# Ledger of designs, part 1: designed miniproteins, single chains, continued (5)

Every score and structure here is a prediction.

Each design is a single chain, and the fold is of that chain. pLDDT is the mean over its residues in the fold that is shown.

## One batch from the design tools (miniprotein)

Design m16001
Fold by ESMFold2-Fast:
Structure m16001 (fold): chain A 75 residues (1-75)
Amino acid sequence: LEEELRRLVREALEAAKAGDRAGLEAAIARLEALVAEHPDDPAALEALAAAHALAGDTERARALTEKALALRAAA
């Protein structure tokens, strides 16, 4: 999971740098699927937050980061 999350965040960053909107959206979709499988994994939520931030969706990124922090504080 952690290696896949790291890979997808890297793919999202590369797509964002290249202006590849479709690639960034594909990486976000894969991260959303992983969060759906692991809804209470703070690492998965943080990875999805990073991808949304790269897409310019700062509100969604913030909400995901806040949820991840709450889960880490509870653990």
Scores: mean pLDDT 81

Design m16002
Fold by ESMFold2-Fast:
Structure m16002 (fold): chain A 97 residues (1-97)
Amino acid sequence: SAERAAEEFKEEGARWISERFGVPLEEVRERIAELERTGVPGIDSLSRREALLLAALVGTVLAAQRIREEGVPVEEALREFRERMAALEAALRAAEA
């Protein structure tokens, strides 16, 4: 089901974020749930690390919604998510040079 696929994607996204950013898995899950409930906070004046973490959390929420609404396969959504995050990190790193 689309809901089951979205929950699977959110769990995989949460695990990736936890491992990549060193945030406890349960805290990542809570932050994803909070973003789904309250929406995205203002992004002005975030550090690079905070901006990347927020982008990953928001990307997870939006991709899960796309899986629910459009039936995108979990594996495709995960591939796109990882590629997008890698590109964003590279772009931010290049901007500092």
Scores: mean pLDDT 80

Design m16003
Fold by ESMFold2-Fast:
Structure m16003 (fold): chain A 66 residues (1-66)
Amino acid sequence: MQEELERIRRRAKELADKIYEGLKESVEKVNQATQEAAALLDAASPEARRLIVEEIKKGVEKAYQD
C-alpha cells in the first residue's frame, strides 16, 4: 500500500513538472499575442478599438473558465 502511494507521488511530481514547462512556453506565446493586440488597437478607429477589446476580453474569460 505505502510503496504504491510513493510511486504515485513520484509520477505526479513528474507530470507537474511537465505541466509547468508547458505553461512557460504558453506564457511566451500569450506575451507575443498581447503585443500584436496592442499594435492592432493603436491602428484601429475608436469604434473598432471597442470591438477588439470586447473580443479579447471574451477570449481571456473563456480561458479562465476552462
Scores: mean pLDDT 73

Design m16004
Fold by ESMFold2-Fast:
Structure m16004 (fold): chain A 100 residues (1-100)
Amino acid sequence: DLAYTKQLSLTFGDISIDTLTKLKETASPDAKKKVDAAIAKIQALKAQAAAATSLAQAQAILRQIRDTSYAGLVAAKGERDGAATYTGNMIRSIGDVLDA
């Protein structure tokens, strides 16, 4: 469903940006640069998701948001803790979209 995929991209993107923004405050200078790049890319991908007109396009953008969020969280928290935070954010975003 196009509408569901778009909404999931926007919700997951927002949760990821909020988490990365908070983590950035205590991150190392090198991690901050990677986190800032991830936030900027997720913002751009959210705009693309909102404008998506096909399911295939929306799914490709969602995968990019997921990959970018994962990389940003790993950069901020390390592999194990980044992966755990990513999974938690994904579960929350699915719940929020289903409740809407």
Scores: mean pLDDT 87

Design m16005
Fold by ESMFold2-Fast:
Structure m16005 (fold): chain A 80 residues (1-80)
Amino acid sequence: VEISEEQKRLAAETLHALLTSKEGELTEERIVEALVKAGLPREQAELVVRRLGRALSEQPDAVAAALKAGPEALAELLFG
């Protein structure tokens, strides 16, 4: 499954807003639904969630830094 530059940006903006919000429990399913609602096809939303999970496991400090820097930094971390 390939993801376009516009979809990477949209995913990063959606994830940044969701992960910096203190609203509710963030399950993988809830993140997928948020990405789909933002405009990503479900298969690409699931790919984004897998990449986020890997980054959180392998580079948690880098994820925290990207969330403070903004959506563009998060996009670079997950897709660059």
Scores: mean pLDDT 79

Design m16006
Fold by ESMFold2-Fast:
Structure m16006 (fold): chain A 67 residues (1-67)
Amino acid sequence: ELEERLRRAVAEVVREMVAAGEVTDQKKLEDRVTERLKELGASEELTKQYVEHALELARLVAKYLAE
């Protein structure tokens, strides 16, 4: 349950950042993901892991949006 909520939060933040044209702003992405995960009660280790996943996802999205 918690892991599904954490994955959902990461997907939502990345989607919001894409819609705002900010998907390449790594610091803003990291800050927003960290805040969402902290609100969900994620441990420091889980927060670090899912922040890393969010950064990787954003990098891939940015790569495929560039022409």
Scores: mean pLDDT 80

Design m16007
Fold by ESMFold2-Fast:
Structure m16007 (fold): chain A 83 residues (1-83)
Amino acid sequence: DSQDLIQQVQTAAQNAVSALRNGDVQTAIDYINQIVDIANSTQDQEVLNTALSGLKKVLDETEDHEVILKAIGAILRIIGLLL
């Protein structure tokens, strides 16, 4: 349900931040991809807004260009799902 998806998104975002703190760029990107996959699987606006908040938190924690581009791409895709 939507509460399970919200929890999964929050956990993936927290894990992405933790990976970035440990210098693990690939693991962070994998969690960003997981957030996008969850967003694509739902029409629930609360899940989509939670995904946007999580991705913004990832952006606030990183200076890595590959992670920044991946997170921005994910944000733009999710905004498209909200329209």
Scores: mean pLDDT 88

Design m16008
Fold by ESMFold2-Fast:
Structure m16008 (fold): chain A 82 residues (1-82)
Amino acid sequence: LGQLLEQITGLAMRAGKRMSPSQRQQLLDALTALQEAVARGDADAVRRSFQEIVRLVEPVASPEELAQLRRLGEQLVAAVEA
């Protein structure tokens, strides 16, 4: 779980460098919500927080970055559901 969270956070924050300060704050809030959801084992909250991260990142990320982010998110949800 920690490695997947680190990879998602790293990728999202790299995309965040291309965001406005307000959008970066929203991204940080969404990443915090994701970490809290994982700590609770709440798969539905993980999905919601992850979808918000994708929504925020989509306009500034490459297709390859988005594909990698979605793959990591699917792995994270599966790990929390297990």
Scores: mean pLDDT 85

Design m16009
Fold by ESMFold2-Fast:
Structure m16009 (fold): chain A 116 residues (1-116)
Amino acid sequence: MEEQERLRAEVRRLADEIIKLVNEGKKKAQEYMEKHPELEKTAKAIINLFDQIIKLVEAALRGTPEQALAAFTGAIEVAKNAIDLAEKSGLTDIVEIFKKVQEAAERARAAAERLL
């Protein structure tokens, strides 16, 4: 029970960290749309990928340990795809944010796996 409580607290802490990073990334993507109208389609796609990550993280926090494991695995895959898109578009600061999201999600997945 105490070990599960510590692991759940770690998952929650990492989830909150991911949500913070996603909100920062969405703000930067919106700033790119304002300053560079030619990037509107790419910035909207990036915002959608950030929204997908938030939904997966929220699902992980509400679900069973098995559902949390699957949800964080999904968040890692979304982040990897988003890094490729942002790199192709030259959005280096967005790439850095998605890399931090991927790292936090991998740590959250590892903690969730220990709850099984």
Scores: mean pLDDT 88

Design m16010
Fold by ESMFold2-Fast:
Structure m16010 (fold): chain A 80 residues (1-80)
Amino acid sequence: SRRERELALLEAVLHAVRDAVENKVPTETVIAQLERVRAYARSQGLEETAETLDEAIELAKESLEEAVAFLERRVEELRA
């Protein structure tokens, strides 16, 4: 289903951002990756994921930790 595809993509993004934080990847690199995934989500018609990534990108500009926390909450909501 669309919901399952959106959840799977957001879980993959969450894992990638967590790994990037752990490996001290530059914030600019993480934001660029999020922007690429957002473009992919839009191309696939995954509008909810694209909107979630819009917010995650804005949060990441201030704090990657806040972006991770936001993505964790969003993934948890979609699993319920």
Scores: mean pLDDT 87

Design m16011
Fold by ESMFold2-Fast:
Structure m16011 (fold): chain A 84 residues (1-84)
Amino acid sequence: SLSGEELRARMREAAREGARLYKEGEELLKDPSKEGILRGIGLKLRAIGHGTEAALLGRQAIKRGVLSEEEVEELLKEAGLSGL
C-alpha cells in the first residue's frame, strides 16, 4: 500500500498530467486538419484517464484519513483541474 505522502504525490502527478494533456488537446483542436482533430481528441481522452486516476486516488486519500474532501478539491484545483 502507498504511504500517505506517496498517495498525495501520485494524485498531484495524475492531476497535473491530466490538466497538461487537456490543454495540449485544446490547442491541437485549433488546427482544423484531420490530423490536428484526431491528435487533439486523443490527448483529451488520455487527459480523462489521468483525471479519473487523480479522482480515485483522492477518494482513497479521504478513505484512509490522509486528506479531507476539501483538501483533495483544493489540491486538484492547484494542479490545474479547475474546469475539467
Scores: mean pLDDT 82

Design m16012
Fold by ESMFold2-Fast:
Structure m16012 (fold): chain A 69 residues (1-69)
Amino acid sequence: VLEEVRELLEEEGVSEELKEQVLSLVEKYLASKTEMDRNQYMSDVLTLLTQNKKLELGERILSLLAKAE
């Protein structure tokens, strides 16, 4: 999942800074033991990508994370 997210971010040509921020949130999501924490990190990923005008990319990443559940 983490590698798939990394590849998707690289294909979209996002900045290294944005890529690191998204991957950090995805790592926190995968390490989370509660549904509340997972929902918070998913929301943070979507918010971050929406603020960078990458809403469609955010939705694709959320789909990948949902498959990991």
Scores: mean pLDDT 79

Design m16013
Fold by ESMFold2-Fast:
Structure m16013 (fold): chain A 57 residues (1-57)
Amino acid sequence: VNMKEEDVTGKKAGETVTFRTTVGGFGPLVTGKIAKIDEKAETTTGGAVRYKVEIKI
């Protein structure tokens, strides 16, 4: 799952997070534990920085 930089600030592996899918923001809420945060940021076309987060449900 790709998360915004602001949403991953202060987050660590083992933390519980609740989020919506990025598809239109209308997806169901998903709750899981952060298994891993990718150290490589993904830069979107709009200049927003996102991190790939692996979540275990």
Scores: mean pLDDT 60

Design m16014
Fold by ESMFold2-Fast:
Structure m16014 (fold): chain A 86 residues (1-86)
Amino acid sequence: MVPAENRELRAEALELLPRAPRAEDRTLAMGALVEGEQHPEQPAYYYLALGAIYRSLGREDEARRYAEKALELDPDLEAARELLER
């Protein structure tokens, strides 16, 4: 059973994904959502997806917050670290 938090994060990412204008951020978010489906116990991938989407929307503060949360949950998640360096 997917935790309520993971379900809400996934729903938000899926709703916002079509609105993300940058192809590279959409690709990163789609990959993160696929990994999240394979690892439903790990919310880090859903936070990564939201970080990429908010970066695409130009919402830097939200993008940084979500990327930091992804790294807090999975410090080896290189894509989240790369997102913070941009």
Scores: mean pLDDT 79

Design m16015
Fold by ESMFold2-Fast:
Order: structure tokens, then sequence, then C-alpha cells
Structure m16015 (fold): chain A 88 residues (1-88)
């Protein structure tokens, strides 16, 4: 269910932020990437199409290529996913 995926994404995102605050960038980036995956799946299950640019950012996140930008991307994905899931 979309709500369950959203909750999992939020939990992973919170863990990513904690590791970022501790200076563990590798764990922070990994968890942020996983959270972003679940936010995207929650949006898809809520009946919304994902943007091609979001898919591209997801691939970059999964490869850990963007240090320091995962937090911003994660927050944007969370806001969008929450808005779509709330309508269901």
Amino acid sequence: KAQELLEKAIKLGEQAEEYLKKGDLEKANRLAGEAMLYYIEAQKLAGKTIDEKMVEMLEIAAKGAIAGKFEEGLKKAKEKAEAYVAQQ
C-alpha cells in the first residue's frame, strides 16, 4: 500500500539525516537513496506518473554520485509523495 511505502521512506530519510549529522556521508547517501526509491514507489502506487528527471536523479542517488544534494532531493521527493498519498 502507498501509505506503508511512504512511512518506510520517511523512516529511512530520518536515518539518513542522522548519519549526515554524524558526518557519515557514505551511510547517509545510501539511506537517502533507498528513501528516495520508496518515495517514488509510493507516488506510483498513488496513481501518479513519475517525472523522467526524477528517474534520472534516482539513478544518480543509487550510484552515490551526488554528495550533499541527496538531502535536498530527499526532502522534495518526500513532500511530493506525501501530497499524492494524502489524496488516496
Scores: mean pLDDT 65

Design m16016
Fold by ESMFold2-Fast:
Structure m16016 (fold): chain A 63 residues (1-63)
Amino acid sequence: SDLVEAVRIAYNQMAEKTPELEELVQALDQAYAADRAKANELAGEILSKFPPLKEKAQEILNM
């Protein structure tokens, strides 16, 4: 799975969702429709800002 898919799946599995994280994931979905390279860059930025999401996304990527 690509990094954007891992972020989406990880976000949906998170018990705690903040408004800031929700806005960033929505922006990621919009970016992914327009430019996959830009979306992957944004996905990396989101993961660096939210360590619990990064751990979950890494678990998904290693499946």
Scores: mean pLDDT 77

Design m16017
Fold by ESMFold2-Fast:
Structure m16017 (fold): chain A 87 residues (1-87)
Amino acid sequence: MDEIQKEVDEIVKQIELEIIAQAKQVYEQQGLEATLQFLIDRGKELIAKGQEIIDNATSPKQVLLGQALIDLGQRLIEVAEQARAEL
């Protein structure tokens, strides 16, 4: 169980780091509003992908991964919306 959770956490961490790197590039090239929209769009994609993984899950690991992707996607949308409100 702990090993499966650790694998899922590492996958999610890698995805989050990649999104952060991409967001920095969007910010440098297109500015803040484009970056916030990028995070919202990416968050929606992660939620959809996570739900698809859960719907087709044949193992507990797939359910955990799908839920973790949904949670990450929701957090990205919330952070972007909060940042927009602070402008």
Scores: mean pLDDT 86

Design m16018
Fold by ESMFold2-Fast:
Structure m16018 (fold): chain A 60 residues (1-60)
Amino acid sequence: MIEVFVDLSGQVAEENRDAAIEAVKKAVTEQGKEVKITPGDNEASKRLAEELRKAVEEAK
């Protein structure tokens, strides 16, 4: 299992969104890993976490 925390720094959320989506899809499809996504306490973190959750669900 991989647990992904979308933190309050914003470093990943804004600049690396597409890379994060690709990474979680690959973890599910190519590595067969279970992925859990947990958002930080800001709106940008929550939005990215929702996009990552959809990517994980669609990849399965």
Scores: mean pLDDT 68

Design m16019
Fold by ESMFold2-Fast:
Structure m16019 (fold): chain A 66 residues (1-66)
Amino acid sequence: MQEEIEKAIEAFNELIERDPSKREAVIKALQDLLKKEKITIEDFVEAMKKYGLSDEDIERAKEIFK
């Protein structure tokens, strides 16, 4: 759980550094993930899609989360 959260934070920080306009969407996605007892790659992808992150952003974040 903690290691998976750390990977999610790392992926989200990379996205924000590349495009700061995505900060609000990233924060909302992270808040949804923090409510879960266990974060899977499917949960991570679903949260990003829910808050309107692009398919390209999702694919890049998946590479960091793995």
Scores: mean pLDDT 78

Design m16020
Fold by ESMFold2-Fast:
Structure m16020 (fold): chain A 93 residues (1-93)
Amino acid sequence: MVEEEIKFAEELLKEGREKVVKEKVPVEEVLQKMLEEAEKNKRKAVAGLFLAMMDPAAIPEELLERLREAAEAGDKERAMEVAEEIYELHKAR
């Protein structure tokens, strides 16, 4: 059900990685642009993922831990569910 979110995230991460490695763009600038692209495309889970990477201190530790556990397990669907929760909490503030 979250296959589109996963594909969108993977494509953005690939493009961002190439910009950092090949063009030497600062990681913070690439993450900010990826967040903006995710928001423009209404990809809440992907936007939440980039928010967690940019400012983990602003995210509740419980959500960061759940995201880390899902990533370590290779559970992309669960990782996207947690990332969407992160985005919704950010927007509720």
Scores: mean pLDDT 77

Design m16021
Fold by ESMFold2-Fast:
Parts: C-alpha cells; structure tokens; sequence
Structure m16021 (fold): chain A 61 residues (1-61)
C-alpha cells in the first residue's frame, strides 16, 4: 500500500530529524537498525523506496 509506505516514511523522517536536533549519539545506530528491519519486513520495492528516502535524509543531516 503506497499510502501506508508514505505514512511510514513521514513518521521515520520526523523521528530521525528529532534525534538529530537533540544531537543524539544513537542516531546512526537507530537509522541502521530501522533500515535492517525495513529490508526484512517489507517487500523489495517498498523497502527500496523507504531506504532511498532515509538515505537522502541522513545525507542532509
């Protein structure tokens, strides 16, 4: 479901931006664990879409 994937991306973006704003030392570790979970639980196309958005966000932070 594209809508559910979009909602997940929005939620994760807000979470990662919040952790970055707080200068949380676990930001990188949390991002890696989230990507691992996404790859294991979502289908390949959905996982690729979410991962691409999160990688782009992390590159900005």
Amino acid sequence: SDEEVARLISYLERLLRHLHARRDPDLERAAEKVLEMIRSELDEASAERVEAHLRALLAEL
Scores: mean pLDDT 72

Design m16022
Fold by ESMFold2-Fast:
Structure m16022 (fold): chain A 80 residues (1-80)
Amino acid sequence: SRELEALARGAANYLFYTGVKEKDQKLMELARRIEEALREDGSDVPALKELLKEGKAVAEERNITSLAKALQAYLDVLEE
């Protein structure tokens, strides 16, 4: 779905922007992995969900509460 691809791309952009702001290479790399998954198969929702779950776990470990909540909201939409 183009809507799901746009949603996952939005999540990747948020991860990348936060990674730049926080100088966190792992957040930037997760954003790149989501973009790569979208280029290979934008319809692989299970793969996108696992990348978003990993991003949320990293955000929680870094105490970036805003990013963790945003990624959970993206995950909730993908589970509808």
Scores: mean pLDDT 82

Design m16023
Fold by ESMFold2-Fast:
Structure m16023 (fold): chain A 76 residues (1-76)
Amino acid sequence: SAEVEAMMAEIKALADQAIAAIKAGDLASAQAYLQKMEDLLVQLAQTASRAEIEAVKPEIQALIDRIGAELQAYLA
């Protein structure tokens, strides 16, 4: 649906902002972006059908993996 597409676009934007903040060493801003991303993921789960969730699940996992990789690089 258009609502799910809009929410996914916002989740991607928040993930990119969180990664940029991590790379800048601004963990406070990174945490704020990740919290907004979590809130949108909860809203997505309440709004989207099961089929829509299954369709976006690999993309969400890829975003989580990218954030995790940047955090690991920051801690190294």
Scores: mean pLDDT 88

Design m16024
Fold by ESMFold2-Fast:
Structure m16024 (fold): chain A 130 residues (1-130)
Amino acid sequence: RAPPAPPAVTDPSRPKANTPENQRVLDVLLATLLADPDAGPFRRLPDVATEAPEWADLIDRPLSLDVIRARLEAQQYQSAEEIREDLEQLFLNVAIAEPEGSPVAEAAKKLQEIWEKEWKKLEEEKEAKS
C-alpha cells in the first residue's frame, strides 16, 4: 500500500520572509530562554547611565533577549544562523563586561548551555525534515 501523500504545508502565494525554522527559534526563545529564571539580566538592555556605564565604552553591539525576539518577530533575520550569531554576541558581551564568577556571568553560562542544547534539537529537526 502506498503511504498517503503529505499535506501541502507551504502556501506558494505567501512571501518566504520568515522561515518555519525562524519561527521555531522564536518559540524556543519564548518558551525556554525567556521563561528561565536565569534569563532576568538578559531580558532587556541595561541602563548604561545607572546599571552598566561600562557597556557604553566596551560593547559595540548591545543585545538583549527582548531585542533578539523583537527583530525575529519583525522578520529582520534572514536565517536561523543569524539569530544564533546574535545570541552568541550577547554571551560574548557579558564575558567582556562581567568578571568571571559574577552572578550575571554564571547566569549567562547556564543560559548559553540551555541555548546550545535547544539549537542542537533544532538542527536535528531540520535534518529530519529533508
Scores: mean pLDDT 68

Design m16025
Fold by ESMFold2-Fast:
Structure m16025 (fold): chain A 77 residues (1-77)
Amino acid sequence: MLEEEARRLVEELRRLLLEAAERGDEEAVRAVFEALGRVQEAAREAYAAHPDDLEYVARTAVRAAREALEEVRRVVE
């Protein structure tokens, strides 16, 4: 269930975005937007390189999302 895991990680990133916005933390909001952009780019690049390997694409997206979430948590706190 790599799609479900990727969805959960992206949902956590969006939750952090809303919390940062509610606090008026512009630096945290920017960090989350940039992190989400990196996740989307990684998924697109993986799909372009290996369009027949959907598991690889999903796994790459999950990895990128985990790295993004860890980065954002360090910046937000």
Scores: mean pLDDT 78

Design m16026
Fold by ESMFold2-Fast:
Structure m16026 (fold): chain A 115 residues (1-115)
Amino acid sequence: MDAAGVSKEVVEEVQSGKIFVGFVGPEDVEKFIKGLKEAAKNNEIKNIFVAVTDLGRGEGAIFGSRSLSAALKKYDETKEENTITISLHGTGDEETKKALEEAAKKIREEAEKVL
């Protein structure tokens, strides 16, 4: 149930052109890639940048936080029109970090096919 709430916030942030998104599981990555392909096909997105960040302790207070968005603000000042920045954040163990790195790679590879 909590995962569904997080997924809603991620979808809303992507739809509004926000620079910050998180993923809960592989199904959320697949849904995002599908939406990205449709948006690219409609010329709504021209470019994407994907970063993976280890947030460490306090993940629940940091996830979706303005602090991480502010850290990415410098990039946002130089981004092109219709560009989306995606930040994938890992908290906890190495398995979570590896899963996020694989998600980032998959998103980049799929975006390159349609952008």
Scores: mean pLDDT 50

Design m16027
Fold by ESMFold2-Fast:
Structure m16027 (fold): chain A 76 residues (1-76)
Amino acid sequence: HMASLQAQQAALDRENELLKEVERTKKEADKYISDKKNAGKALGLAAVTAMRASEHPEVRKKALELVDEVKKKIAE
């Protein structure tokens, strides 16, 4: 069952990398939200991150929550 444990570790490592990408996208989006000219860029970054995370349900959920959060901040 060693191969199964290695596969689980690889999946967890990839999930953690995608979660870091979501966090980086959030920080980048926050920079663009302060400038209404770049609000569309913030939304685009969040959407791309959500698409890339589609293979990992937990990461995809967080990425979609980020898209919703960015939309709310832009609407404010």
Scores: mean pLDDT 70

Design m16028
Fold by ESMFold2-Fast:
Structure m16028 (fold): chain A 78 residues (1-78)
Amino acid sequence: SPLMQRVEETVALAREALAQYRATDDPLERARLLAVMLSEISELWFIYKYADLSPEEKAWVQQQIADLEQQRRDAVAA
């Protein structure tokens, strides 16, 4: 569905920001990349809560949000 394409692109952007965060030692760039990840996670929550998703699509989006939130917490804690 067009919504799932948007979800997949949003997840990809969040994962790219995470990869770049792990690759850089620049504190300002790290702060910028964390802001990008938070923005993308917020977009996924908005789609999860308000978009007309099938039960299977909704379960997948929920899993992507949980995974990204955990990866963000782990990256910040390191």
Scores: mean pLDDT 89

Design m16029
Fold by ESMFold2-Fast:
Structure m16029 (fold): chain A 74 residues (1-74)
Amino acid sequence: SKKEELIEKLEKRLRELGASEELIENLVKLVSEIEDEKDLERIEEVLEKPDVTVLDIEVELGIIEIKRGVKLST
């Protein structure tokens, strides 16, 4: 699935950037809980940036988590 491919890309990219094993596990778990395809696409776009940092990935996932916690129904 698109989510499984994204998790594989995330794990590989974080390892390349020198992220700790614990941080990789935590960020992979956050991505696995994302249900919105647009949020998955945002993470993929961040991972494709040549100058992406671990902090950039953490910030994007943090924004997605905050957004999930304040969902307003129309």
Scores: mean pLDDT 77

Design m16030
Fold by ESMFold2-Fast:
Structure m16030 (fold): chain A 87 residues (1-87)
Amino acid sequence: VTPPRPISEEERKRIVAVIRIVGELAPDVSAANQTAIGMQVVALALEGASDEEIIDAVEGILRNAGVSPETVEKTREAIRKAIEEIR
């Protein structure tokens, strides 16, 4: 069993900021998916991923969760705002 990599305090703060923005702009997304999105956005941003690569990864999470296309669109806008806040 490989333990998950510990996240830094700075990573944690950015994850919390992304979760807050998604929760405010896309409240139809479940709390579990908001958390997964926050972790994924921060991880990809730290790896130097483009805004489009980050958005595509988030869409993958939402499609797996079976959310509506309208919720995907709202979340896409929330992620663009979140990326601006953490960059």
Scores: mean pLDDT 78

Design m16031
Fold by ESMFold2-Fast:
Structure m16031 (fold): chain A 96 residues (1-96)
Amino acid sequence: VLDAELERLREVAREQAATVTPEAARVILEHTDRMIAAAREDPDRLPQLITDYAADLRRAMAELARQNPAERERILAAAEAVADAAHAAATRIVAS
């Protein structure tokens, strides 16, 4: 369950990264890969890792949205979509 849910999250991150600026795409993908690696090393930390990941991603993306007003709505929407997917994945993993 863990690996399948983390792979689904990576797919969502890749899809959302394709909709935003190259800098925002890099932030999404780097944060997602680091969180997935940490979750695989210590699955017991998953709820904390997801919470920190979602908060850090939202903060980084909000800063990029401020720097890129024309792309603001896309950047913020991508951050929320990835954060929502991460919380959904954590819920399904914990329930297993």
Scores: mean pLDDT 84

Design m16032
Fold by ESMFold2-Fast:
Structure m16032 (fold): chain A 68 residues (1-68)
Amino acid sequence: SMDGERAAEAARRAGEAGDGAAALTASHQNMKMGDAENAELGARAAERAAPGGAAAQSAKISMEKAGG
């Protein structure tokens, strides 16, 4: 969905700015809405923006819980 793409983009920017909490919040918001695919996209965006950082680690865990 467009909201999911927007959340993924927000997560990417937050991660790029070093704001892992904001990136995770965007991903989790999609999960609460029952949109697991868009939550995963947000988590992947956070991981790509800050590989090996706290945001990336949390995104990896979220993706694993979502099934990829």
Scores: mean pLDDT 58

Design m16033
Fold by ESMFold2-Fast:
Structure m16033 (fold): chain A 65 residues (1-65)
Amino acid sequence: DMRRQLDQVQRDADQAISSGDPQRLSQALSHAVRVSTQSVQAGDQSTRDRARQIGQRVSQALSDL
């Protein structure tokens, strides 16, 4: 269920960014990449674009540490 996975990625990303923990941020980025890849395979462009946007935000937070 892609919607559930996207919701989980959003929660993981928000928690990781709030914590400032590099390990949590790295895990959240990996999760966002995985959901993006799965949504491409499922033909779900909307979920793919959202997962990529979340991943970009997490990547930026990692860069700012």
Scores: mean pLDDT 83

Design m16034
Fold by ESMFold2-Fast:
Structure m16034 (fold): chain A 58 residues (1-58)
Amino acid sequence: MEEEIKNFLISLGFSEAEAEKAAKKILELTGGDKIKIGEALALMMQENLSPEELLELL
């Protein structure tokens, strides 16, 4: 799941290092809940948030 989140963030134009850090933190903050992860990624896409901005909302 961390790798899937990382690859998704890379597809949005983030660097591999930034995507890896964000994927790990999203997984930690959501506890691996697929619904919460999906909602967080949807919010990021809708509001055009950086990974850092998203992490402040989680």
Scores: mean pLDDT 78

Design m16035
Fold by ESMFold2-Fast:
Structure m16035 (fold): chain A 88 residues (1-88)
Amino acid sequence: SKEELLEEFLLYAEEISALVGQYDPKAAKEIDKIIEEFKKGEITAEQAYMRIVEIVEEVMAKHSDKEELRQRLLNLLLQIQALLLKLE
């Protein structure tokens, strides 16, 4: 089931990239690079998650007036965190 959790992680990460790309295309490209590194096995899911969190926090800070965006991004990050806890 570890493989299934990592596949679900990938789906949430791609959803974050798509959502971020609507507001900050440069940030979305940085997330896409992280996803590619993860797919190649160059970084762990935890390492990918930490880097995605940093980018998402910057996007949320720049768009602090976009409450729906912030709620959707936070929910996706929480779903990934829950998956990573199951891998331990």
Scores: mean pLDDT 87

